# Designed miniproteins, single chains, continued (3), part 51

Each design is a single chain, and the fold is of that chain. pLDDT is the mean over its residues in the fold that is shown.

## One batch from the design tools (miniprotein)

Design m9751
Fold by ESMFold2-Fast:
Structure m9751 (fold): chain A 94 residues (1-94)
Amino acid sequence: SPLELLEQYKESLIAHIEKTEKDEELKKKLIEIVERAAELLREMLKQGETDLAKIRERVRELIEELAKELNIPEEKKQELITLADLVAHELIAS
């Protein structure tokens, strides 16, 4: 169930970005970050990780690193971190 819920959140976020982001280059970069963050979350869940704080820390570190590499605007980086924190909370229900 958490893995199915994660896939649903990933697909919904990608669809939202596709609909709302008008900059094609930024759109591709944001989708790449969402896909990479979802893959990390999936692997942590498969390994039995249930510590919400640890999950959020790992995902935030990944988003910050990718945002720096891809030159993502600070506002968009913070939006992704906030959404990732909310998704992690819903998946763990802590």
Scores: mean pLDDT 86

Design m9752
Fold by ESMFold2-Fast:
Structure m9752 (fold): chain A 60 residues (1-60)
Amino acid sequence: LGAKMHRAARAAGATHEQLVALSERLTDAERKYPDDPEKVREAALQAAIDAGVSREAAEA
């Protein structure tokens, strides 16, 4: 999941700072919701969108 979101954000032209923020948000979501994969997935999707990835690309 994290690697997929990272690749999509990079392809969308995300800056180094945005990629670092994306990684931190994904790690935090995984620690915060270890037993709730849907919440982790939603947090990852939102983090990717905030990094400049379109919803379509983030969901692919």
Scores: mean pLDDT 71

Design m9753
Fold by ESMFold2-Fast:
Structure m9753 (fold): chain A 75 residues (1-75)
Amino acid sequence: MELPFSEEKVLEAAQDPERGRLYAESLRRAAEEEKDPTVSEAYRLAAEALERAMQGDLEGARELLEQANELFRES
């Protein structure tokens, strides 16, 4: 019911380069290990959103997070 990838949590992680990288790596690993292709794609989009936020692209991060959360709803 709640969004699994909150903009607030992603932006918080992105403020610490080490924490952000570890979180992005975790999301990419989850995508690779996930058997459901829709859920796998959601994890990939969330990882890309975090990387965009770390680079200061907050609009790009928000767009990717909306897509990731929509894919989770479809699963």
Scores: mean pLDDT 76

Design m9754
Fold by ESMFold2-Fast:
Structure m9754 (fold): chain A 89 residues (1-89)
Amino acid sequence: VEEDIEEGRRHFEEAVRALTEEKDRQKANRHFARGLEAFDRALQKDPRNPEAYRLLAEAYRKIGEASGDLETARQLAEVYERLAKEAEA
């Protein structure tokens, strides 16, 4: 679980870097997809992991800011923030 979360975090960081430093949207999309796959594996092993949901919310916010697609990113981040709060209860 922790290994999957760390893998996902690294991919989200590479996605943001690809958007902001390299301006390679295709590379960013590939890393974002791989990050989501890693978090899916983490949540399959531990479906009520609040840390995984918080990190997903953070990733959507950062990628939305980097790409300029703030509306969709904000909506998805809010969903994952809610799931994190529910997982803590």
Scores: mean pLDDT 75

Design m9755
Fold by ESMFold2-Fast:
Structure m9755 (fold): chain A 65 residues (1-65)
Amino acid sequence: PAFDEAAARAARPSAAALERARRVLQSFGIDDPDELLLRAVATALERDGSLAALDGPLTAAWQRR
């Protein structure tokens, strides 16, 4: 499970990436993701193909529902 919380908190992804991340998380049934998860997913989407590294945070968000 590859997730750096400090890096995710410091990340400032674009508004477009944040909207994309919200849509991805909604497809997983997460309508109100926490800010940290949203930034992590948005950053991974901007990096082109590193979303698989976020399996841990995605699982945690699902469990928090």
Scores: mean pLDDT 62

Design m9756
Fold by ESMFold2-Fast:
Structure m9756 (fold): chain A 76 residues (1-76)
Amino acid sequence: MTPVYPSYYSPSQQQAVDFLSQRATQLGITTSSDDTLGSILSKIRNSHGGDTVRQLGSQLPVTDTITQNSINSSSS
């Protein structure tokens, strides 16, 4: 019995990735199955700016602190 195998995909993380991939495609950004939440956010930020990333973050179907921290860690 090994409690060290958490789900590799949480429903909130999967929904966030799916939502951002959809939005990135609408913005003309190509995404792949290899893209992470952070890489999709970086592509959006580099193409459309941090305000667009913030707007998409506020529109995410999940609003957990981990997802918000991933968005915020892209701002510097």
Scores: mean pLDDT 65

Design m9757
Fold by ESMFold2-Fast:
Structure m9757 (fold): chain A 73 residues (1-73)
Amino acid sequence: SLLASPEKVAEEAKKLVKNYSKEEIKKLAEYLRQLIAALRERLAAETDPERRELLRRAIENAEAALKAIEEVL
């Protein structure tokens, strides 16, 4: 999940794309970049400390997944 540890998310992302083509991995990476951008925009507008922490963790996990997927390209 997006709220798991970054290390666990990276491991799961690598397993997910094990049988994906290079083009499918590139498309998934682009979707993750769009998600990260949207989450960062939401974090910038958020004033509630608990919600900011959840958004920060979600961003960290999404970035870990993106990095892991890009490493297999």
Scores: mean pLDDT 86

Design m9758
Fold by ESMFold2-Fast:
Structure m9758 (fold): chain A 90 residues (1-90)
Amino acid sequence: MTPEAIKKELEEAKKYIKENPKEFEDSLASLSLPLDVAKEIFELSIELVEKLAEGADPAAIEAEWLAYRERLLLEQGVYTEEEIAAAKAE
């Protein structure tokens, strides 16, 4: 699949979500995650796929995803900064 085809599918998906926000929210509720967290993960996933379609380095995209996940875990109080630093040192 070409990067241009991926971008087109993403734009169509974004349009559908904006036009059908309740259906989108109902589908996210099925994931058993807080709705706000599920939305943020989905929106970030779209942004990262768009960057890949624009020719971004996959390693850079992975680093951005891991940085976001680390921030999310800190904000949710799942881990402390010290615990994350200790895990990275392993």
Scores: mean pLDDT 68

Design m9759
Fold by ESMFold2-Fast:
Structure m9759 (fold): chain A 112 residues (1-112)
Amino acid sequence: RRDEALARFDATADQVEADLLAKGYPVEELRAMAERFEAGGRESARDYVAQGKPDEALDHLALGYGVATGARIAALRLEGKPDEVIDEVRASGRAQLAADIDAIEAEYKKRQ
């Protein structure tokens, strides 16, 4: 579950980065997309937790954060940022997802 969600995040971020760079979106649209998908992933995850569906919550959170991170990295590449900055953004997104997964699992156990 947790490891599967993190793997989905990694795969989604890579795929979204490649797709968005190929489509030629401007940096401002990429940043707006990142904020929208991160917020949407969190909102969907909260709704699924409320419904007693933690696995769906993790899936939606991983997808939202993966898309957001991929879009942020695409924007950074278009701005010519070095690999060290890109690696930090990827690591930060992955760490935030891991923390939010751990919080969801803790909340689900508390409700039982």
Scores: mean pLDDT 85

Design m9760
Fold by ESMFold2-Fast:
Structure m9760 (fold): chain A 61 residues (1-61)
Amino acid sequence: SPIEELNQKKKDIIRANPPEEEYLRLMLEIAEEARRYFEEQGDELMAETYRSIAEALRERL
């Protein structure tokens, strides 16, 4: 599942414990991928949730 792959990527990032800026950039990439996936599935609520997460991450960069 694309979502299971994204969840695994999140776990790998957390385990690697990168510097904050790198962490935020990697998490932004995952949030954008998740948003796109849920938009394709027609899950508007989840798509909006990940859009908000991506916007918050982008503001911190």
Scores: mean pLDDT 85

Design m9761
Fold by ESMFold2-Fast:
Structure m9761 (fold): chain A 105 residues (1-105)
Amino acid sequence: MLSEKVLEAIEAIKNRDFEKARKLIDELTQEDIDEMLKVIEKYDPELAKFIKSLKNERFRKGLLVFALYVIKYGSEEEAKVFFNILKKAIEEGNYLLPLTPFLLP
């Protein structure tokens, strides 16, 4: 089951409160990461594998929360398109581009 903090981070993204989302993401534990990965793996196992390959923990957490946001609030078509963009960005080393709103001060 997803933690309260993960759910709060998703709601912060929906509200475009990227400062709050960034702070919440930084506070996520390894248990939160594992639970998020389980959810993403059910939707797109390849995306979960790509996210696991990332060495930067903050980027892994940010991508997981954003993927969950897209699952919760996006259409099935939007989720598929976004996940394909994320997989390509990670493979090409451009994974920072989708996370730009979380990396700005």
Scores: mean pLDDT 76

Design m9762
Fold by ESMFold2-Fast:
Structure m9762 (fold): chain A 94 residues (1-94)
Amino acid sequence: NKKAKELLKKALEYVDEAIEILKKENPDKEKAIEQLEKALELVKEAGKISPSKKIQLAANLIERAIEYVKEGNIELAIKQLEEARKLLEEEIKS
């Protein structure tokens, strides 16, 4: 579905921006969470249009990453987001 893939591409941009923010020495956690919440909304919308296990798993990984950022566990947040990024890229290419 072309519309779902367009939403996932936009979500991927927000995920990439969040990863860049989180990799800074003093990460702006609130800004990272805002980017991730926007990504999550787009991923969930894409999943409603074109249901996929990869889309659902990516959404779950983004939700976990948000919780890790809130806890101050930046390293684990980045790992979840890098995995979500891979799933989103695979879904876009399929």
Scores: mean pLDDT 90

Design m9763
Fold by ESMFold2-Fast:
Structure m9763 (fold): chain A 86 residues (1-86)
Amino acid sequence: MSAEIARARAEEEQAEADNLAYALMQSKDFNDEVEDGKKFLEELGYTDLLKEWQERIENALKESKTLGYQEALEFLKKVREIKKKA
């Protein structure tokens, strides 16, 4: 595969990923899980960590939809880990 074909494919994949990330972030299930996760961390007193994650997600969304979605997924992963230990 030539470098040009690989780069064009990567750019197309990134655009598709951004569109998919945007659609997923608009879903009710995703937003409900994020809100439940925020409330869960708030109830446990992790308010500083919650503020840090909210800021990270907001800043990532300003940079790209894919990065914002990835930060939100990492947040949900962390919430799920804490829930398993609680």
Scores: mean pLDDT 76

Design m9764
Fold by ESMFold2-Fast:
Structure m9764 (fold): chain A 80 residues (1-80)
Amino acid sequence: SALKEEYREALELLENMSREERIEGIAVAIGAEIAKKLHTEKKLPVEEAQERARAWVEANRPAVEEAAEAFYERIRELAK
């Protein structure tokens, strides 16, 4: 299946990253999504939205690490 091949390729990329690089990748993705919602839904200026998103990610680091680990495990399962 082409889809299974895509998951295997994604797994190879993730396995070539350090744990810290995987966590940072998820932190950036979560921060970007929060900033986008604050800017579009709460009408905050882009810079203020980014600052608040960054503060949230820092305050919730354990949840970000858990999300990164869950994403990695999900890709591993889908690549089987």
Scores: mean pLDDT 86

Design m9765
Fold by ESMFold2-Fast:
Structure m9765 (fold): chain A 78 residues (1-78)
Amino acid sequence: DALLAQLREAAEEAARLVERTLANGGVPSPEEAAQLEELWQRMVELYRQLVAAGQAAEAQEVMDEFLQRVREIGQAAL
């Protein structure tokens, strides 16, 4: 599904930005903060479109995977 693929791509890009921010001392640059906000808005919009299309479970799975990935990145930084 193209929408699911787009949500996964946005989530992966957001996770990579979080990883880079933590590698750079944990403080996002204004550019990094703006990119994270833009990616989050994109993910929210794609999630809403998937829910409207009857793919709420699949969209939630992608979001759960993203949150787990962010948690793993955060734990590795500790």
Scores: mean pLDDT 81

Design m9766
Fold by ESMFold2-Fast:
Formats: C-alpha cells, structure tokens, sequence
Structure m9766 (fold): chain A 94 residues (1-94)
C-alpha cells in the first residue's frame, strides 16, 4: 500500500514537471511561429492531460488497479517529454 501511494506521488510529480515543460515549450513554439513545433507542443499537452487522468484514476482504485494506471501515466509523461523535446529541437535548429 505505501509503495503504491509513493508511486502515485512520484507519478503526480512527473506529471507536474511535464506540465511545466510542455507549457513553456508551447509558449516558445508559438513565439517561433513554427507550425510543426506548435503541433508537437499541442500533442505533448494532450499526453500530459492523459497522464493526469491516469493518476486521478490510480488514486481512486485498489492497489492492483492503481498499478495499471500508474504505468499508463508514466508512459504518457514519457511521450509528452519526447514530443516537447522534439518541438524544442525544431525551434533551436531555426
């Protein structure tokens, strides 16, 4: 139980950190005027939203059910970070 609660807390922290990265990346993408960077940042925002929804579900479920949603949240965060990093590379390569 405590291990699952810690995993949920760590997943929430990762979502919060990804949200800040994605919001900053979206701002920079908009300032750059690069349509591809804007699209990548918008996709990253959707993955952060999906990760938050998964964390919220994990908080409501039994330990076994929570684990699947924690894994889903972590995967969504990883994809959001990847997309944000790709958007930043496009902005920086201009």
Amino acid sequence: MEEVNKAIEEAQKRVDEARRLVDETYRLAKESGNPEAIELAERARRYVDAAQAAVDMAKKLSPEGAKVYIDTANAAVDEAVRLAEEAKRLIESL
Scores: mean pLDDT 86

Design m9767
Fold by ESMFold2-Fast:
Structure m9767 (fold): chain A 59 residues (1-59)
Amino acid sequence: MKKIRDPSELTDEEIEEIVKKYPEFQELFDELRAKGEAGRRLAKSLAAVIKTQEENEKL
């Protein structure tokens, strides 16, 4: 059973770690953040999904 972290709990540091591991997402995060509050929420949601996928790969 997989548990997705609450996107609001993600810190900027955790997002930077994701970008460091997956540089392809750098442009996506930049675009999402530029779209204002809705974009910022989407960026955190994307980061939460990526973290969940990483944990799934560790299994």
Scores: mean pLDDT 69

Design m9768
Fold by ESMFold2-Fast:
Structure m9768 (fold): chain A 60 residues (1-60)
Amino acid sequence: MKSEIEKLRDELIEAIDKWKEYYNQYKETGDPELKKKAEDYFNKAVELYKKLMELEIKRS
């Protein structure tokens, strides 16, 4: 079974990949919608990382 920690890691990797994708597109185009999407995925990645760290600390 995938643990909650494994699921959070998978979501974190996906969020980071999407953040990089949209941020790179933003750098090429200057489109503010792409910047907003990049910021949304960055914020999601930060929250997932915080949850992952909190769960790992509490399980140690």
Scores: mean pLDDT 81

Design m9769
Fold by ESMFold2-Fast:
Structure m9769 (fold): chain A 73 residues (1-73)
Amino acid sequence: SLLENIEEEIRQALEEAARLLGVDVEKYSPEELKKLAKEQGNEEALRLVNSALKAREILDEYKRRQAELAALG
C-alpha cells in the first residue's frame, strides 16, 4: 500500500541516518537524530532525516484525510 511504502522509506532513511551518526536508531527520535546530525556537521545524515520528517508530515496528512472520509461511512 501507499502508506506501507512511505513508512518503509521513512524507516530506511532514519536507519541510514543513525548508522552515519554512529547511534542506535531505536534510542533516538527523528528530531534527536536531526539535532545530532547538525552537531556533527553530517550533511548526508541531516538530508536523510529531513526527508524522513517531510515524508512523515505527508503520511500524517493522508491518515487525517482517511479518518475524515471513514467518519462519513
Scores: mean pLDDT 85

Design m9770
Fold by ESMFold2-Fast:
Formats: sequence, C-alpha cells, structure tokens
Structure m9770 (fold): chain A 79 residues (1-79)
Amino acid sequence: SAEKEIQEAIANTSQAELDAARAALDASLAALRAAGRMTPLQELVYELQMQVLDAIKNKDIEKLLELEKKAKELIEKLE
C-alpha cells in the first residue's frame, strides 16, 4: 500500500540523501529562474517537492499522505 511504501521510504532515507535532494531542487529552481522559465505550475511542483522532503526529514507520515493526495488531485485536474 502507499502508506507502507511511504514508511519504508522514510526508514531508508538518510540525512545526506535529503540534503542532496534539497540542493538539487534549489539548483534546478535557480537555473529555471535564471533562464526566465519559471511557470506557476513549476513553482507549485517545487513547493510540493520541498514539503515532501521536509515531511520525510520530520518522519511525518500523516503529512506525506496528505501531500500524496494533493499531488493525485492535481494530476487528475491536468488530465
């Protein structure tokens, strides 16, 4: 189930991996802004990804389930 996969991801994610993922997102955001290519959708995706990383760092399973639901609803609206 999604809950089990989230729990396993939290258990297997190191601080170094979280820091690397955050740095990669920040670098991608900076590159998109420098290129003048930031769209409202890209800003929303960036915000969701940052919230996911913070929730994993805090081991906040409830927040991760909420964010998964929000992501699913956004995907359904784009179809």
Scores: mean pLDDT 73

Design m9771
Fold by ESMFold2-Fast:
Structure m9771 (fold): chain A 66 residues (1-66)
Amino acid sequence: MAQAVADSLKAAGVKDGTSIHITSHGSEEGMAAAVATVNKAFDILEKEGIAKNLTVTGEVVPPPPA
């Protein structure tokens, strides 16, 4: 998964200092897993010299009233 995310960001033309914001509706566990996966993808991109100083932020929003 992390490699696939890294490959997708590379294909999208990620650059140094890129920031990614992730929003999840009501799932802190899912948010933590997503942030961890993106951080691993960032490590891959930095190790390959594609981009550096990448950041990710996560926000859990309560589900909308149905």
Scores: mean pLDDT 77

Design m9772
Fold by ESMFold2-Fast:
Order: sequence, then C-alpha cells, then structure tokens
Structure m9772 (fold): chain A 103 residues (1-103)
Amino acid sequence: MEVAVASLITLKKPLTPEEADRVARLAQEAARKVPGVKSATVGRLDDTKLAGLIVADSEEAARQAVDAMIEALKKAGFEVDSVETRIAESLEEAVEALNRMLA
C-alpha cells in the first residue's frame, strides 16, 4: 500500500551556503533512485537540518529511500548526527508529522 514518509536529518557539522542546495539535491536524488519511490523532495531547514518528504509504493521502499539518503550523505563526507522518521498513510499526515518534529 502506498505510504508517505517525513524524515528529519540532523548533521554533525553546519553546512556552508554553497553546500546547502547541493546536499539537499544529493539526498533527494538518492531517494528518487530507490525502486518503488514515486516522489521525493528534500529541503534545507537550517545549517544542520534537512527535511525529506517521500511517497513510495510500500513501507519497505520508503525505508530504503531514507537509508539511501543517509548513505549518499555519508559517502559525500557529511556525518549524520540523528534521523527522525515518521511513516504515514498520506502526504498530508507526513507534512503534519514533519511540522511536529520541527517544534
């Protein structure tokens, strides 16, 4: 069954402005390459935080997408401090979950 995922990724070191867009794009492209991912959008929230919203055909594909984002960041030399992930039945619920993680 189709699911949506909200993910909040916190990095160990702050990103420079030059790194900000590149890092978000890198994570987004990694998620979009996972089989069963229908859409993925990753944005920068602050100098240490990325937010991801993913729609996938299954909970398995959604988890693989989050893992792919983390792996891509690590391979690019960015150390991940923490990851908070909420799986929801709709994109609307995933957005609400993301807003709660940011409060």
Scores: mean pLDDT 83

Design m9773
Fold by ESMFold2-Fast:
Structure m9773 (fold): chain A 70 residues (1-70)
Amino acid sequence: MKIEEAEKELDKKVEELAKEYKQGKISLMEAFSRLYEEARKLAKKYGISHREFMELLGRAGLKFMELVKK
């Protein structure tokens, strides 16, 4: 469904950004900036509600932090 497709696409982007961050290609701030922009694009593309957008963004941020944790 729409939100599941958006979450799957965002999940791939999270893994990509985490890899780039671990390789020193981007800063933490740049990674979060790109993640927010991607989530916003997906929310617009799939017609996601504000509540669903906030949940999607929160889950993506948490996953990113888990992938790059110390």
Scores: mean pLDDT 80

Design m9774
Fold by ESMFold2-Fast:
Structure m9774 (fold): chain A 62 residues (1-62)
Amino acid sequence: MKKVPEEHVERVLLALHAARRPLSVRELAEMTGLSQEATSAALRELIRRGLAREVDGRYELA
């Protein structure tokens, strides 16, 4: 999604790097301080860029 704030994308990406394990949307929202909606939007953008993937309803670095 081209209208997702880059700051949100960067925060979610950094959280995935820090965790070193698959994270739920809720866990990512808690780590980043973003809403679950903003976290989901940032995750979809990261998946579109090939930087993250979904594994069994959780998200990790691609």
Scores: mean pLDDT 83

Design m9775
Fold by ESMFold2-Fast:
Structure m9775 (fold): chain A 84 residues (1-84)
Amino acid sequence: GEEAAERAEEAAKAGDARGAAEAAGAVGADPAATAEAGRRAAEAAKEAAKKSEDGAAGAAAAVAGIGAAISAALNAGEDIAEAA
């Protein structure tokens, strides 16, 4: 559960959007765990962006975190939409 959140956070710090998204996705159909992974990745991306000397490096880190967060929200949203 939380291991996926830590992996997403580390990937976001490294500016690895693919790794962050994969880590969030690995949580699978558990919306709560996926949302937590996304939140941690987004927070790590914000910290990395704040330390960046250029917007390009910060943007890459932010995209990694946002990617994870979007994956979490999308999975939760699909479950809700399917229930309707």
Scores: mean pLDDT 57

Design m9776
Fold by ESMFold2-Fast:
Structure m9776 (fold): chain A 88 residues (1-88)
Amino acid sequence: GQAYVDAVNAARAAGKKIAVVVKNEDGTLKVFLLGPKGEAIDDPELKEKAKETAEKEAKPKPGEIVLLAIKGDEVEVLASATAAEIEA
């Protein structure tokens, strides 16, 4: 929904990177990193840090997505929701 879009846009406007962590039905995590302009980033260490933060702080269930903001070494959870709730 709009609230998730607004949270991501606010973080990006602040110069933060965004991590999108998806928990698959088999319990594995998939992570996407986006820069402040929405560019894809391939940083394996930052991906692992985002996964660890999502599991510890948000504890997503299968089918849930965790949105995280990253500034330097700081990773913060913005939201945890289903794909349908984010797209609504």
Scores: mean pLDDT 78

Design m9777
Fold by ESMFold2-Fast:
Structure m9777 (fold): chain A 87 residues (1-87)
Amino acid sequence: MDKEQLEESLKKAREKYPGTLKVVYVKITIDGKEAYLAVGFVEEKLNPEEVLEKIKKEVEELLKLEKDEENQKALEELLKKFEELIA
């Protein structure tokens, strides 16, 4: 998924949750392809730290299963970005 497709999807989401949705974009590389991962959360209904912590745990689990060095580096960079968002 490219950044333009993510922005279009988020525009539709904001129509349903105007003013309450916050989004962070993280660049990741998988199989030599650049992708943008969007992490969205509703400010008043979700605890952002809990959502980010759950995603972080899933990324850590994927990193343990990954054998490709390039994909491993992409997952490590994503994990680092989530730690910056939680802190």
Scores: mean pLDDT 60

Design m9778
Fold by ESMFold2-Fast:
Structure m9778 (fold): chain A 101 residues (1-101)
Amino acid sequence: MLQSTEELSEETLKLLEEVERRLEKIEAERKLTEEERIKLVIEILGELTNKPELAEKALEYYEKILEAVKNKDVETGLKEQEKFWEKWAELADLKYTKPAP
């Protein structure tokens, strides 16, 4: 029985909690769009993991996902999303594993 709970490492959970805490402070100072919020999550992860170059690559792929969504290009969106998740997993010190069908 899967899909309702994902197992994350303790370090990944701590990173996510710290990201949310920093986002809450930024959102208190200014209104964020959903896109700006996601970009800030990626930037904060890069800062917290000391991997800013990986954060920049994740942001690049995220922008391509947004463009694909705007253009209703599902195939490109899924491809760029896979690249995004690989970089995000590296940032969060996670092993990216391809899901089985």
Scores: mean pLDDT 69

Design m9779
Fold by ESMFold2-Fast:
Structure m9779 (fold): chain A 68 residues (1-68)
Amino acid sequence: MEELRKLGYSEEDIELMLNDDVEALEERGKTRLAAVAYTAKKLREMARELFGSDDDAANGAALRELLA
């Protein structure tokens, strides 16, 4: 997350991105962070459907193995 601070984003904006608060980021004009948060959220939703589990950490590990 140091890269986001170097781009001039505040700690609050970074926290909103990590919490997938796309609407709040858009309202603050942080369109790039909103796009990243939206994409990450959609990938997690797809992984949950694919693996039938809401365990995002396990789904992420399984997705990494699938893509390796």
Scores: mean pLDDT 70

Design m9780
Fold by ESMFold2-Fast:
Structure m9780 (fold): chain A 70 residues (1-70)
Amino acid sequence: MERVRVGLSEKMVARIKKLDPSADVGVGVEGEVVVVEPSHVEENLARAREAGDEERVEVIEELEAAKRAG
């Protein structure tokens, strides 16, 4: 899987872990995190929208925004 390093707060990482404790995310030096590949994130976003899980949608959208900013 292609991983992207993005600048996310500890709060965002905690939200991701709350929604999915098995999620492959962590906090690096100075708030950087390693996230899963974009294709997997896109699929998860579509599924979350279908399920009406607004918290999960917000978390995934923030991850995508962070990737675009990097």
Scores: mean pLDDT 60

Design m9781
Fold by ESMFold2-Fast:
Structure m9781 (fold): chain A 72 residues (1-72)
Amino acid sequence: SARERLEAIARELEELIETSDDPEAVREAVERAEPEVLRLLRELGASEEELEAARKTFEAVMTHVEEAKKLR
């Protein structure tokens, strides 16, 4: 289902963020996941407001990755 695919993508990204010491690989994975996540959310009946919130969440994750790079 779309929800199961969304959960799988979220788990893969979380694992990559936790285990990877390559911030560029994490950034590329997040950038590739964003359009797929937005498609899956739309399949689940997400509103435009919910899609915009998801886009902002991806932006926040990217900012967090950049901050993590500065600490290492």
Scores: mean pLDDT 77

Design m9782
Fold by ESMFold2-Fast:
Structure m9782 (fold): chain A 80 residues (1-80)
Amino acid sequence: GLPSLEEIIEAIDKLAEEEGPDTKLTFREIADRLAERYGLDREAVLILGDALAERFKLSLDEKLTLEEWKKLVEELKASQ
């Protein structure tokens, strides 16, 4: 099935534990790592990325820290 926002938040947390919360990645690079390391559907994660881009007026090619991306996903979840 498609990963939930909660599953994506948990996966970003796990990635932050492995690489460091201050690691700067694009959301596309996060989607690649979540798919490779945790078996999340990359295309489904990128669909969430498009929703983040529309909501917060960001590019998926912007480099933000893992902690910053996590906060944006949490804010998107809270707004639903």
Scores: mean pLDDT 85

Design m9783
Fold by ESMFold2-Fast:
Structure m9783 (fold): chain A 85 residues (1-85)
Amino acid sequence: MPSELEQVKKEIEELLRRLEELREQLRKETDPDRRRKLLEEILELVLRLQGLLGRLDELDPEYAGRMAERLTRLLEEIVRIVESQ
């Protein structure tokens, strides 16, 4: 349904913005304990995003593909930040 698609898209965009904010916090964080907590929050957001992307794929597979690519790029950057430490 159109309203369901709009709701799912909005939720995904909000979670992706939160993930980008956490990525920037992780990039600046030098304390290992605080970094671990940021990574735990990132993992929780990723799991939620993957669930929503599955639902979006049923409603709009092309848009879901683009959002999945964006999530993958964010995760690759997060891995690079962790590896740089």
Scores: mean pLDDT 84

Design m9784
Fold by ESMFold2-Fast:
Parts: C-alpha cells; sequence; structure tokens
Structure m9784 (fold): chain A 77 residues (1-77)
C-alpha cells in the first residue's frame, strides 16, 4: 500500500541523516505513521516531503540522496 511505502521511505531517511538529526527524523517517522493509521496517506506524503525539503536546506551535502527520497515520496501522491 502507499502507507507501507511511505513508512519504508521514512525508515530509509533514518539511515541517511547524521546523528544530531536522528531525534527530528524519529519525530517525522512517528508523524507519518500517525497519518497512515488515520488512513490519510496523502497527508503522510506531504508531511514527509516538506520535512525532506527542510533537511535539504540544513544538510546540503546530503541534498542528492534526500532529493531522490523526496521524489519517491512525491510519486506516491
Amino acid sequence: SKGDELLALAMELLKLVPDEAIPEAIGATLAVMGYILEDDPEAAARYLADFLDELIEKYPELAEELQKLRDKVRSLL
């Protein structure tokens, strides 16, 4: 399902972020899970995409990998 794919992408994000960003990434994963449990995968996808845009600004050295992840999230809309 789209929800399962979005959760997998959120888990993939946790592997990409530096240690100092792990708490924020965990928070984003929990928010995505919350939207999926409410049967709102579009809200989950929008939330995750917006969070990824914020991370791209904070960590430009990770921009290529984060942009690829964001594009995958957008494809689920």
Scores: mean pLDDT 84

Design m9785
Fold by ESMFold2-Fast:
Parts: sequence; C-alpha cells; structure tokens
Structure m9785 (fold): chain A 82 residues (1-82)
Amino acid sequence: LREHSERIRELIEESIKTGKPLRDEFVEVQVERYRAAGLPEIAELVEKLHKIDKENPDAKTPTPEQKEVSEKLYELLKEARA
C-alpha cells in the first residue's frame, strides 16, 4: 500500500500543478489500491461510479444510479473500517 499511497499523492500534486482533472488515472490507482488491500467489491464500485460520472459529464446532481452505487460504497467502506 505504500507505493499506491505515494502514487495517489503524486497524481493529486500533478492535478494541482496542471489544473487538469486526472480522473481516469486517479481512479485506476484507487481501484488497484483497494484490490491490493483485499477489497475487490469496493474496487468494483469505485470503477462503476467513475463510469457513470463519465457518461454524465454535465450532471450537477447525482443520478439515481450514482446515489445507489455511492450508498453501497459508503456501507462497504464503513465495514472495512470496523
């Protein structure tokens, strides 16, 4: 997880410096991190949420699908912390 944490930090810093959204690469690193941590269900939900976001780039409010996936992700993250 150390390598994944450093990679996430690098991507955030690069996004700040360039002003460009690093959504795809940032999500890929997050997904890999969750899989490496033994949390494949969380990884799948993160990928699905990102895909829905890409399909609805002009949406100011979450779609019903985004809300459902976000709720599932939140519950799994709570369980993983417990």
Scores: mean pLDDT 66

